# Ledger of designs, part 25: designed miniproteins, single chains

Each design is a single chain, and the fold is of that chain. pLDDT is the mean over its residues in the fold that is shown.

## One batch from the design tools (miniprotein)

Design m843
Fold by ESMFold2-Fast:
Structure m843 (fold): chain A 97 residues (1-97)
Amino acid sequence: MTGEELKKGFIEGKVKKEEIKEALKELREIFAAVEAHPLLDEEAWVQAADIHESTGASLEEALATLPQRPRSEALREGLRLLEELRKVMEEALKEIE
């Protein structure tokens, strides 16, 4: 479920506060990994995701095994959008409390 779908579902009474909190926790973990590994490109992130899904290793552990490379503009933009999504979800959570 995307954060936009999650927010819409909550407004419509279809998504619980707990689901928003879980999604927010997941996003915070992603941002922590991003900050720990600032020199990773799209290929490295795709490889880390594949390792995570195929082996069950954490995203953090998978990223630590990959070579560091400069991030592209597209990846930086994607990360900026994820940060905006996190803020939107935090605002939605405050609205329902």
Scores: mean pLDDT 66

Design m844
Fold by ESMFold2-Fast:
Structure m844 (fold): chain A 94 residues (1-94)
Amino acid sequence: MEKREEAAKKLAKELEEKAKKAKLSPESEERLKKFEEELEKQKERLKKALEEKLKAGEISEEEYKELLAKIEEAYKVQIALAIVNLAEEDERKK
């Protein structure tokens, strides 16, 4: 088992904790919504690509589930990073 998976999960949890403590301005909340919409579109494209690979027999159902879980984790990390970055911007504006 690769240590990279453990490191990624730890980073995701740390970022989620920072995001929970972050307080955003209404302007930053609007920017976050637009970012989440873009990420959702990217996630949809990745999921469809994985579904096609599963149908083609290029990956197993187990691999498909693992890859979906990794996509969901990456999505959460990206959102948490955006929240932290926007909170930092809000602090600089004050």
Scores: mean pLDDT 77

Design m845
Fold by ESMFold2-Fast:
Structure m845 (fold): chain A 64 residues (1-64)
Amino acid sequence: SKEEQIEAMAKGMVESGYSEELARLLAELVVAGKQEEAVKAAALYKKGTPEEEVIEYLKKVLEE
């Protein structure tokens, strides 16, 4: 299912150093076909953008 795909991807991201919330949102975007936005958000996080700002950006993209 899509939920199982999201869970599997999020697990891998958490193991790579992402938080559970950020990993789930990133996985949700990828499964929804918004991979470019997920890549942008991951790059912002790696650049040192506060996690809260990245999460807000991801939530906004999911609502679009």
Scores: mean pLDDT 82

Design m846
Fold by ESMFold2-Fast:
Structure m846 (fold): chain A 95 residues (1-95)
Amino acid sequence: SIISKLVEEAEKKAEEIEKTEPNKEEQILKMLEIRREMLEEYRKLNPNLSEKEKKMIELTLKGIEKAIEAKVTTLEEEEKVLAPLFEEADKLAAE
């Protein structure tokens, strides 16, 4: 699966950052960038995504962009920024 391969690659990059980046603030920002890269690549490889799937990906990307722009440096702040977007995505999934 393309998704499984992209997730595995993202997980490997995240694990490497956790081990090699001593600065916790930089670690969080780099992990957010990996998530962004994974979703952008998924969209490029899957042009036939449904409208609902496209909207869910767009909401997730928007959340990641906001977190990076705000320079989120704590897990609590990351959760706070992303929680409303996860709720919106869940709402779309339930439709």
Scores: mean pLDDT 73

Design m847
Fold by ESMFold2-Fast:
Structure m847 (fold): chain A 67 residues (1-67)
Amino acid sequence: ATETVSVDPAFIDRLLEVAKKNKVEEAIKYAEEARKSPDPEQRALNIIKAANKLPISPGELGRALLA
């Protein structure tokens, strides 16, 4: 395969949508930086930072990212 699940744009888009829905500016910024970053390591770090800024449970975050 020529793709990796950890850098799936759809995952980042869902994370950004959750951040916007919760109006968390820092999470929005990190999710947008993840979308812009061509570096997989920086992308992963920004995804983690965005998720950590969201005031929701890990289960709710997981549900939102899968749905």
Scores: mean pLDDT 70

Design m848
Fold by ESMFold2-Fast:
Structure m848 (fold): chain A 83 residues (1-83)
Amino acid sequence: IELTPEELKLAKEMFDYFDLDGDGSLTPEEKEILRKTLEEASKGDTEFGKIVKRIIQKADRNGDGKITDEELDLLFEKIKAEK
């Protein structure tokens, strides 16, 4: 997964916001909320929605426009590696 600096910054901010435990992992509840938030944001015409759509496109291996928990975990592993 290749993130631009803009996408990486947004992804880090989102990860930090939802990682309330600080253990580098999201709970199932946090993952579900984040997934719904990303899917809704990607449908919007905002600058935020455009960036989210690009992040989803890079995480979405099948190009089906849906993020699985596995794809979300892979995205966060990339964010953790970048710190």
Scores: mean pLDDT 68

Design m849
Fold by ESMFold2-Fast:
Structure m849 (fold): chain A 82 residues (1-82)
Amino acid sequence: SLADEHVERAREAAEKGDPEAASQHVYEAGKLNGDEEGARVAANAARLMAEQGRPDIVHKAAELAAQGKPYEGARVAVEGAA
């Protein structure tokens, strides 16, 4: 699916050290479920995790956003920063 493609692209961007691209792909994955605000929150949290070199957490946040759980994705990313 398009959401799964964005999940994969978010992980790859984070692995390459590109937080903005990682954030954009998390946003696109979450937006496909109609919750644009939730998608933005998840994308912003994922950007911080990409900046901290945590592609595994970015990937998990993207998966949750793609599943229609963007706020859970954001929480996972924020907890990873603690």
Scores: mean pLDDT 85

Design m850
Fold by ESMFold2-Fast:
Structure m850 (fold): chain A 67 residues (1-67)
Amino acid sequence: AAQADRVAALRAQLESEKANLDTQFKKAREENSKKTPEERGQKGYELDKQRKATVSALEAAIAAAEA
């Protein structure tokens, strides 16, 4: 009975984490507008990598909870 509640909570967490990462990415992009093209590219790459890792981990947790 608790499995559906756990899946719902994990999905809510995933959406919250995506929103938080999108906010961080937008903020970094605005702050990086004053930096060199190389610095902007590297910071963007690091944030994108972090976002993908976080999303993949939460999606895996949701899949495991659904099983």
Scores: mean pLDDT 75

Design m851
Fold by ESMFold2-Fast:
Structure m851 (fold): chain A 62 residues (1-62)
Amino acid sequence: SEELKKIKEESLKLLEELKDGMTEESYEDAKKKIEDAYKNKDLEGLKVILEALKDAKKVYEE
């Protein structure tokens, strides 16, 4: 769905913004979770992941 694609794209964009503050393993784990949620059409899971990434960005910018 279009909503699933939008949330996936926003999550991946936020993940790229946070990449420099992450280990390779943490980055790959987060990317896999986004891709798995999208593959399973898990809209709720994608929303949870997006909110977690938004929270991480706030902490990183503090």
Scores: mean pLDDT 82

Design m852
Fold by ESMFold2-Fast:
Structure m852 (fold): chain A 81 residues (1-81)
Amino acid sequence: SMEEEKQIQEIVREFGKRVKEIIEEGKRNNWSVEEIEKRLEEARDEAIKRIEELPASPELKQMAIRLITHEVEEIKKELRE
């Protein structure tokens, strides 16, 4: 439903904001790549948990989880370049 899609979109948006906060805080405090990766993975796992708790279709959940997972992996790749 539109309500389910809106809830998923909200979680994805909040996740994106959290990712930005982690990167900015990590740069500001001179965190190791490993510490930043750990915080990104924690944010990913929390977002996935929130999506899984929703009464949305498995297909919508899978798409959102794949998007979130892919974003974390791409950022981790950039951090190690």
Scores: mean pLDDT 87

Design m853
Fold by ESMFold2-Fast:
Structure m853 (fold): chain A 73 residues (1-73)
Amino acid sequence: MEKLIELGLSEEEAKEILKIGKELNLEESYILEAARYHVELRLPKEEIEKILKFFNENKDKYNIPEIIYLFSL
């Protein structure tokens, strides 16, 4: 949680994103990467949830930046 707040997320946003990552059993590094794009690109939390779920299902095909690009199409 502390690392997510350091990226510029509020405590509430950090808790929600961390909960999603935990439910998907994702490594902290992937959660932090998605959270960074949430802050930098001002993506809504709902979009980050979709990105993390899609990444979890497609780890062998796409990384998180590639998924963000796909969702921007």
Scores: mean pLDDT 74

Design m854
Fold by ESMFold2-Fast:
Structure m854 (fold): chain A 115 residues (1-115)
Amino acid sequence: MEKEILEKWLQRLAQALAERKTVSELIDLLNEIAKTAEKLGLPEIAQHARRAAELFQKLKDILGDEKALEVLRAPTPEEAREKLGVSDEVAQLAFEARRHLGETLVLLQEAYEKA
């Protein structure tokens, strides 16, 4: 059922964000969500999930898996710059990635409540 898959994705994303998951695991999960959301007629979820995955991949390519995850966990771009020594461009990239991840979560929750 659609509601069951939406609940499973919300749980898996929440767990991945709470646990020490790799950026690679988050990219794989977001790509899975994007492909299935498109098939379910949820194009906005698919778009945000795909964009988050692309930006996470770019961060991983620049910083490596571990440091990319640390930057993504920083509450603000300023904190990422000060604590992790990343450039303004990298900090803004991480913030944009987190924005698309947040939109994916919000839209998944809304779809779940309507299902």
Scores: mean pLDDT 79

Design m855
Fold by ESMFold2-Fast:
Structure m855 (fold): chain A 108 residues (1-108)
Amino acid sequence: MEKEIEELRKKMRENRARQDRLVAKLIIYAGLKVGKLDEAREILRKHFGYSDEEIDELLKEVKENPEKVLAEVTPEQAYRAWKIAEEMGAEDIAKYVRELAEKLLRSR
C-alpha cells in the first residue's frame, strides 16, 4: 500500500509537470504572437520556477512546431495560461490566451 501510494504520487507529480510544461509552451507561443516574449520568459521564471536553460528549450520546441502547441492545448490549459498571465500583469499575453480559450470552448 505505501509503495503503491508513493508510485501514485510520483505519477501525479509527473503528470502535473507535463501539464505545467504545456501551459508554459502556450504562454511562450502567445508571447511570440503578441511580440511580448520577454514577458512570457519572466512568467516562466517567476511563476513556474524554470531556469533560463529550461525556458530556452521550451522556446526552441515552440518555434520548431508552433502548430503542435495549438493541437495539444485544451480549453482548461488555455484558461490556466490566461489566469497566470493576468496575475503576472502580462496584459497582451492574457488577452491572446483568453481569446484562444473562448475559441476552443466554442469548438466543443
Scores: mean pLDDT 81

Design m856
Fold by ESMFold2-Fast:
Structure m856 (fold): chain A 71 residues (1-71)
Amino acid sequence: MDDEINKHLEELIKRVESEDLPEEDKQRMIAALEQHKTRSIAEKVPVEDAKEEMDSIYDFLLSQSRRKQAE
């Protein structure tokens, strides 16, 4: 179970690293995703739900970072 969530986190981290964003924003996104993974494991959230929540957080933070970088 942890392996699937960890694999999904690694894939999201690779996406963050490939984005044209400031290093500070990348670090914040990665930290938020890792924090959510830790909470999902501690709360014993189903793997599918944990992955969907991580995807939603990624999308939200990416949108927020791009909006901040626009000016």
Scores: mean pLDDT 79

Design m857
Fold by ESMFold2-Fast:
Structure m857 (fold): chain A 112 residues (1-112)
Amino acid sequence: MVTEKAIAKVYKNEDEVRKLLEEGKMDEKEAKLQLGILEGVKEIAAAVGAVAEFREELRAEARRLLTVDGVPRAEVEARRKAAIREAATSILPRLRERAEEIERRGRELYEK
């Protein structure tokens, strides 16, 4: 079983989990759970990052439409907000499924 200090470190580093497992210092079931949590957190972070990049691309296009094409600011902003909402709705179900999976794995390890 892993100490609290090792657990706190492991939630930030997949390589450390793999190393502890390979050295026999961590239970395989616990290592699998912790790697799953880290993978889920990375997927959530990647999804948030992708939304941020998409939002920045929409801002760049909005500036172009305002300065080059003379499209009204209110219309450009409405289109941008609608696109962001649409993108967000595709991410939320995946975040929920991943959270539920992590909770199920946690119950197997921490609940009797």
Scores: mean pLDDT 62

Design m858
Fold by ESMFold2-Fast:
Structure m858 (fold): chain A 95 residues (1-95)
Amino acid sequence: SLEESLALAERVAEFVRRWALEELKLPEEKAERLGEAMRKGATGAVRALIAEYLGKPFEEMLALSSEELEKILKENEELREIVERLARAVAEAVA
């Protein structure tokens, strides 16, 4: 149901927010933004993380294609490892 899907999205968003605070040691405001991006979809969360890593506005990341995002991840090993850790943590939390 829509209600069940929204409840799951909220749980995943809260998990990502807490993970960013506890594991990445991000400030509260940045952790909140990551959680909100996850509510909007996994691509949004990845874009938000890339924006923070590169020191770019999130709006600039919204203009990038999926292929351009994949290129950034391939060229930045540290960022790729962070994204892989996030993906693993989310997969474990929803399993």
Scores: mean pLDDT 73

Design m859
Fold by ESMFold2-Fast:
Structure m859 (fold): chain A 100 residues (1-100)
Amino acid sequence: MLVKNVKLEAGETKTVKITLKPENFSNPLPDVEKIDAIEFFVFDDNGNLVGRAIVKNPKLGDVLEIEIKGGEKSGTYDILAAFLVKNEKTGELEVVGFSG
């Protein structure tokens, strides 16, 4: 997981800011010049997928904003990042790595 244990109160909305730098990622950051998108997945305390965001054409040093919306009860949330590259033959985005 890229970010762990983000605490939200019931019904709270929180924006998590992540600077796209190697030191902010638990796994080695791929070559950002070759990355076409980063997709973020937000999980609740029970491991349910409760949110997602996609950032296209990321650049090293970009500040990425991921919004988390709290449920009916206070809890903690985790964020996973997937790195995506466009397949030249199909035009589809394909996962090439994960952070966390």
Scores: mean pLDDT 77

Design m860
Fold by ESMFold2-Fast:
Structure m860 (fold): chain A 94 residues (1-94)
Amino acid sequence: MSDMEIVQKIVQETVKKIEEIAKNSKSEEEFVKNVKKLVEEAYQKLKELGISEDLIKTALIALGSEVQSLMKKLNVSKEKIQEVQEYIYKLIKE
């Protein structure tokens, strides 16, 4: 499997996990906390697999876009969507 295929698989698996936690979350605050945790877990997994920094940034950008679209579809507040996007952006900048 190529590094790009690994990146795509991890992004897709992370989005599916976020969809599952959305069904089980009791509040937007709990949902946002769990989304941040899943994004961090994806980031650490990519680092552990030896994926290049540039590809990890590409993965985080793709994940950020997918998460934003999903959160908008779920009618999550604009403030909470922004909080998650700022968290992902911070990971990209490091």
Scores: mean pLDDT 84

Design m861
Fold by ESMFold2-Fast:
Structure m861 (fold): chain A 76 residues (1-76)
Amino acid sequence: ALPALTPESDAEETARARALVEAREVFDNLDLSGLPADVAEALAAAKSPEELAETALAVAREQGLIAGLREKLAAL
């Protein structure tokens, strides 16, 4: 079994992994084809869950993806 050396750090690591999975699910549900190539490239090049989550939130805020997602859900 993998030893947990610091319970708080282990919980934080688990939370980051969970956030990455959630961010990926949100991206799969969003049509990202309208994003600028530079932004799409940054998302694909993210090497850490933290980087991916931060980039995703920044893009959602600036590009209005949160509003777009809400509109798509309302159309259903």
Scores: mean pLDDT 58

Design m862
Fold by ESMFold2-Fast:
Structure m862 (fold): chain A 82 residues (1-82)
Amino acid sequence: ARIEAALDNELSKSGASLTSEERSTIVSLVSRAISETSAKLRDGYLSEIIKRAATLLAMKKPEDTIIETLKTYIDESPLVEL
């Protein structure tokens, strides 16, 4: 629910729309990256991770590459609470 709410908020701000499959894929990728890093994220930072995931998906990067890129971004961010 939290990731989905952040995604809906981000789509509302940008005026963009996603298919149900694209929405589900972004939620899944972000959820896996967060789970694998054990990170606790503020809502603002969650939006930035979602934007990055959406951009990489639009660039047609492999899912494993997206997850590893997001994990690196989470680990390097000063906004992550562990």
Scores: mean pLDDT 72

Design m863
Fold by ESMFold2-Fast:
Structure m863 (fold): chain A 71 residues (1-71)
Amino acid sequence: MEEEKKRIDELVKRLREAVEENADDPFGLDIVLALARMAIGVIKASKTLPEELKKYAIEKFTKVAEEAERR
């Protein structure tokens, strides 16, 4: 579980870097937002992930989506 949380943190970090890299590109931000929303959907639909890990991942990806939406 702690190793899976670290993997989630790494993926979230990459998406946040993409938000920063596309700060002046509305199309790029729309793509990052779509990717974050897709990740949330896949995580919610998963029958194999523990509930605690789902909540952790959803919270992290939701914050990235909110950061992309603020632009």
Scores: mean pLDDT 80

Design m864
Fold by ESMFold2-Fast:
Structure m864 (fold): chain A 88 residues (1-88)
Amino acid sequence: MLKAPSEALPELNGKWVTGTVVDLVEIDGERYAIVEIDGELYVIPVRYIKGIVPLRAEEELKVGDKVEAYVPPKEYAEYLRKAVEKLK
């Protein structure tokens, strides 16, 4: 696959973008957060998410949390599509 300048939302292409956690799910033992970013819902692995507000010793995601999410354009868009298809 070739590089594209932007395949996802422009804000998500190689950047940490602010979103709000609306749900938490587990797919094949991996934890995912459903994050609302600019009115769109994204299923993002927890490893690509960090909190914006400093938390105590460990940062734990919950519904309503403000987070930063990173979505690589090509590799993650395809990975996310496959992960969502596994839920169905």
Scores: mean pLDDT 59

Design m865
Fold by ESMFold2-Fast:
Structure m865 (fold): chain A 73 residues (1-73)
Amino acid sequence: SALSSALRKYREAHPDAKPLKYRPTATDTRESLLQFVREHAHPAVRDAAVAYLESLGDDRGQLLAVVGNLPER
């Protein structure tokens, strides 16, 4: 996927990249996670991550796994 490609390129260029720190809540929705990614994820992967999250269904585990694997801004 575009996100997988963007993440690999980013990590190869930035081996010391900090992971995005997110504290999951029971009320997390795709929309709240999209908002968090737009505000806090690194710009190099942000747009690909947003597009990928928007393509996913409502599986909270999958949504949280994506967010937890993004680099911070």
Scores: mean pLDDT 77

Design m866
Fold by ESMFold2-Fast:
Structure m866 (fold): chain A 60 residues (1-60)
Amino acid sequence: AAAARLAQRRAHYDESLKKFEEIAKKKNIPNRDKMIETLKEIRDSLLAVEERLEAARAAQ
């Protein structure tokens, strides 16, 4: 159950990031590659926190 929820959230983050990449590329936003890299790091950090929270809740 937890793994399925995390996979679904990852899919939503990836979809949002892909849309941002398309918009940033279309508008030729300066430093878009660095911004996208930062957003990917934020995504990975959020998923890691969510995984730890799910594990902590299961331990209670």
Scores: mean pLDDT 78

Design m867
Fold by ESMFold2-Fast:
Structure m867 (fold): chain A 65 residues (1-65)
Amino acid sequence: SADTILRVAAHDLGLSLETVREAIKLAQSLLDEPEEVQVKVLMERFGLSEEQARGLINAARVLSK
């Protein structure tokens, strides 16, 4: 379920569930952009590391299939 994916991402990336929900919502709106643009936007908007941003983009892709 979507909720399971969000909880796993929050745990693995060391983020709050609310941050993960908002960041994934933004990432889903950016899926047509180049991956490097998606990473940069998430890092700038949420103060994330590159690892955290890439993890959230992967979760957003899974949730959009």
Scores: mean pLDDT 85

Design m868
Fold by ESMFold2-Fast:
Structure m868 (fold): chain A 87 residues (1-87)
Amino acid sequence: MSLEEQEELLEEVGVRLHIYHAEGREPSEEERARLIATLEELIANSKDPEIKALLKEAKRAVEARDLAGATAILQEAARRMKELREK
């Protein structure tokens, strides 16, 4: 998976988390499992150890139903991915 493909998947996860927050609802077990699966795919394909660590923290936040914490961590991961792409 390319860094660009990783950024696209990360953006999709961020959009999903934003929708749940905007609707004032919790993701269903199926939706949560899908988010976790996407994060696991990103973790497996990440070559940068800091991004990998951030993605693991985001996964734990989603598992703990801390969507706000997950969103903040994913924003930091996205920022680092952009920095790596620009170098």
Scores: mean pLDDT 82

Design m869
Fold by ESMFold2-Fast:
Structure m869 (fold): chain A 83 residues (1-83)
Amino acid sequence: MASSSLVAKIVGEILRMMAASLEKEGGEERQKESIERLFKLISTLPKDEQEKLAELLRRIAEALPNLTEEQRELVDKKVQELL
């Protein structure tokens, strides 16, 4: 199970990624950085928790309005690396 501190960090990065998707300036770069940080945090979890959270983040990324095709491909590659 993830610690409450680690869960808080993951939630914070998800919120940061969502906020970046709404920014007019620098949002795309911040969104990419948040995706990379989220997958680094997930990689510290046990494999079963990694799979669950990777799928959740993949779905969140697919729902973001300003996510580029390159960023979607990055998420897919990160999910494959964890599975």
Scores: mean pLDDT 65

Design m870
Fold by ESMFold2-Fast:
Structure m870 (fold): chain A 98 residues (1-98)
Amino acid sequence: FVELPGFLTPEMREAQERYRELLADPAQREQADRVSRAFGDGFVTAVDLHRQGLSREEILEAGRRRAEELRERGADPLEVEAFRKGLLSGIEILQAHE
């Protein structure tokens, strides 16, 4: 929810704007907390799988399955979206630094 650098992809910029809008609404603070936690979970998942030697495509596939499990459990669509964006962010950071 801090502003990210200008080299963001369109998807990352949209996610940043959505988080900023969510945090600006006091009535949605509880949802913002859950969304932030889901983003972190996605990021940690990407890092963990990368450390296990999985490829980018394998990590994306595993993340997709985890996101579907969250949907099946009745998680808020914003939490599912945040998890996916966190996972993608983790992958992009790992790929950039190698």
Scores: mean pLDDT 74

Design m871
Fold by ESMFold2-Fast:
Structure m871 (fold): chain A 85 residues (1-85)
Amino acid sequence: GMAEDEKLVKKLEEEQKKVFEEAEKLVKEGKYDEAILLLEIFLGMLRIQRGVAKLQGNKDLAEKLDKLIEKVEKEIEKIRKLKEE
């Protein structure tokens, strides 16, 4: 139900924070491709969960997942630009 969706979103927000911290460590080590791959794997997982939410007609969950997806896409783009500098 809605309470389970809120718990899932909070868990995914915590996982996203940890993934971002690990990606930042990889970037500091010059491992840009590894950082991008880590973020792309996480992005793929979020997209699958969003697809499931949409198939179930859960628009509220899908919208919250879209916000998490956007943050990961922006982080990937930031790292891609840093790699080219």
Scores: mean pLDDT 89

Design m872
Fold by ESMFold2-Fast:
Structure m872 (fold): chain A 64 residues (1-64)
Amino acid sequence: MEEFVEEIAEKVRKSLAPVLTPEEADRYAELVRKRVEQALKNGASRDEVEALALIYTAIAKLEA
């Protein structure tokens, strides 16, 4: 499960790297990692947490 969460965080970080500074991209990736981890503990499916990560990534790009 930890590997899946880290994979999502890394995808978010890479997706944001062209748009945000490295520090901002890392901060968003850590936020997403924490939220995904909590959602999985609350019984969310893998598809649901992947959707959540995409939503956060889209918001970060719109804020940039």
Scores: mean pLDDT 78

Design m873
Fold by ESMFold2-Fast:
Structure m873 (fold): chain A 58 residues (1-58)
Amino acid sequence: SALEEARARIRELGREIIARGGDPARVRAMVDDALARLDQVPPEVVLHELERALALGG
């Protein structure tokens, strides 16, 4: 499902940024927030916002 694919992609994005030298504590907090937002926000919006936030912080 789109929701399961979004959860997998959110976790993958977090791992990719940590692997590239991102702050693990900050990235994990952002991933956890994004996963929680899937309860009320469309998956495509959550993914776009997370990708943008990770690009600004990394």
Scores: mean pLDDT 82

Design m874
Fold by ESMFold2-Fast:
Structure m874 (fold): chain A 80 residues (1-80)
Amino acid sequence: SFEDKVLEATESTMEMLVKKGDKEGLINLLTVIVNRLKNEGQYEAAEKLEEIKKRVAEATTQEDLQKEVEEAKEILSSLK
C-alpha cells in the first residue's frame, strides 16, 4: 500500500506536470508508478494506470490531462 506522504508527493508531482503541460514527464511518472505497483503485486491497479498512460499519450488539452490525473489519483487512493 502507498503511505500518505508518498501518495501526497506523487499527486503534487502529477498536478505540477499537468500545469506545465509536460505530457512526456507525466507518462514517465506513470511508468515508474506502474512498475512499483507490479513489484508490489498490485496488477489490477497497474493495468488501470497503463490504460491511463495510453490516454495521456493521446490527450490534446490540459482538461484531458487533468481528467486522467484525477482518475490516476483515485486509483492510487484506493490502495491505502
Scores: mean pLDDT 83

Design m875
Fold by ESMFold2-Fast:
Formats: sequence, C-alpha cells, structure tokens
Structure m875 (fold): chain A 66 residues (1-66)
Amino acid sequence: APALDYHALIAQAKAGDEAAREKLRENALLAAKGMFESALPNEEPDPELVERVAEMLFENDLKYAT
C-alpha cells in the first residue's frame, strides 16, 4: 500500500494498540494474497496458507522493524 505511516503503525502495534495491529494485519493479508496471485494466477489460494503467510508477514513487521 502506498502512503501509510508505517513506522508509527508498527510502534503503536508493539505498544498493544489493536487498531494499529489491525492495519498491519490488513497490509500483511493483502501482501500474502498478492504473492499467491502471482504464483498461482489460475488457482484460488488456499485460505489457510494465505492466513499463515499473512501471520508471518505481520510477525516480521513487529519483530524486524527498526
């Protein structure tokens, strides 16, 4: 997504702000869906795999953000 206050969202999510966490999860879910659409354009993505990838991306935002 283009113009997000990304660093502020990560800081707020780490502090336990549920609204910030929801925004990061939404971004992670969109990224995961995009990855599956690129890899499997003629297949409906497995929703469990999409959710797992989204969780990994969300955790990476929280763990590796500087």
Scores: mean pLDDT 73

Design m876
Fold by ESMFold2-Fast:
Order: structure tokens, then sequence, then C-alpha cells
Structure m876 (fold): chain A 55 residues (1-55)
């Protein structure tokens, strides 16, 4: 247990960067997957919302 928070943040940054390159429809399709964790679902939904709100 060196830097679990740092590793989680790096994983989040990687996922966010990937989502930013995807279309809103593609991101929504990822959100419909059953294999996602609650944290991943919430983050993906937040990104979609931010894009739809013109930010």
Amino acid sequence: SMSQLRQQRLDMQRLIARLRRMSIEDIAAVLNRSDLTQDQRNMIADVIRQKNDAL
C-alpha cells in the first residue's frame, strides 16, 4: 500500500482522457455496460453531463 490514492487518480485520468476523445453516444454506450463499478458509472455519467452542459 504505497500510493493507492495516486494510482486511483492515474487510472481516473486515463479513463477521463479516453472519454474526452469519445463521442457522447459512445460514452453513453459504455455507461450501459453491466460490468462497471458504481464509481466508474458515476464518473462516466458526470463526464456525459458536463459535455451536455456545454463544458
Scores: mean pLDDT 70

Design m877
Fold by ESMFold2-Fast:
Structure m877 (fold): chain A 115 residues (1-115)
Amino acid sequence: GEEKARKAAEEAFEKVKPLLEESDDSAEVLRKAAEELRKLAEFLKTADLSEEALKDLLEKLRLRLIRLGLSEEVADAIVSALEEALKKVPKEYWHIVAEEFARLLEKLAEEKEKE
C-alpha cells in the first residue's frame, strides 16, 4: 500500500542522491523541482493514465525541470528514478511516490543551503 510506495520512492531517490549532492544545482532550483513534483502528485491523484501517457507526462516533467534551471543530467536522473519507482507500485499509489520524492528533494535542498 502507501508504505510500499514511500519505500519505492526512497530507494529510487537514494540512487540519484549522490549525483544531486555533487551537482552545481542550487538549493533554489532543487526546491522548484520539488514543487513541480508536488504538482505532478496532485495531478496523479485523479488521473487514470496508460503507461504511454505516463511516459509522455514524465518527458514533459523532464523538460520543465531543465527550463527551471536544473542540469540536464540531474533532470534525466530524477525522472528515470521516479519512473522506476512508479512502475513498482499500483497506479492508485503513484501520487504518494511523487509526493515522497518531492519531500526528499526539499530536504536535500535545505541540507545544501545549511552547509
Scores: mean pLDDT 85

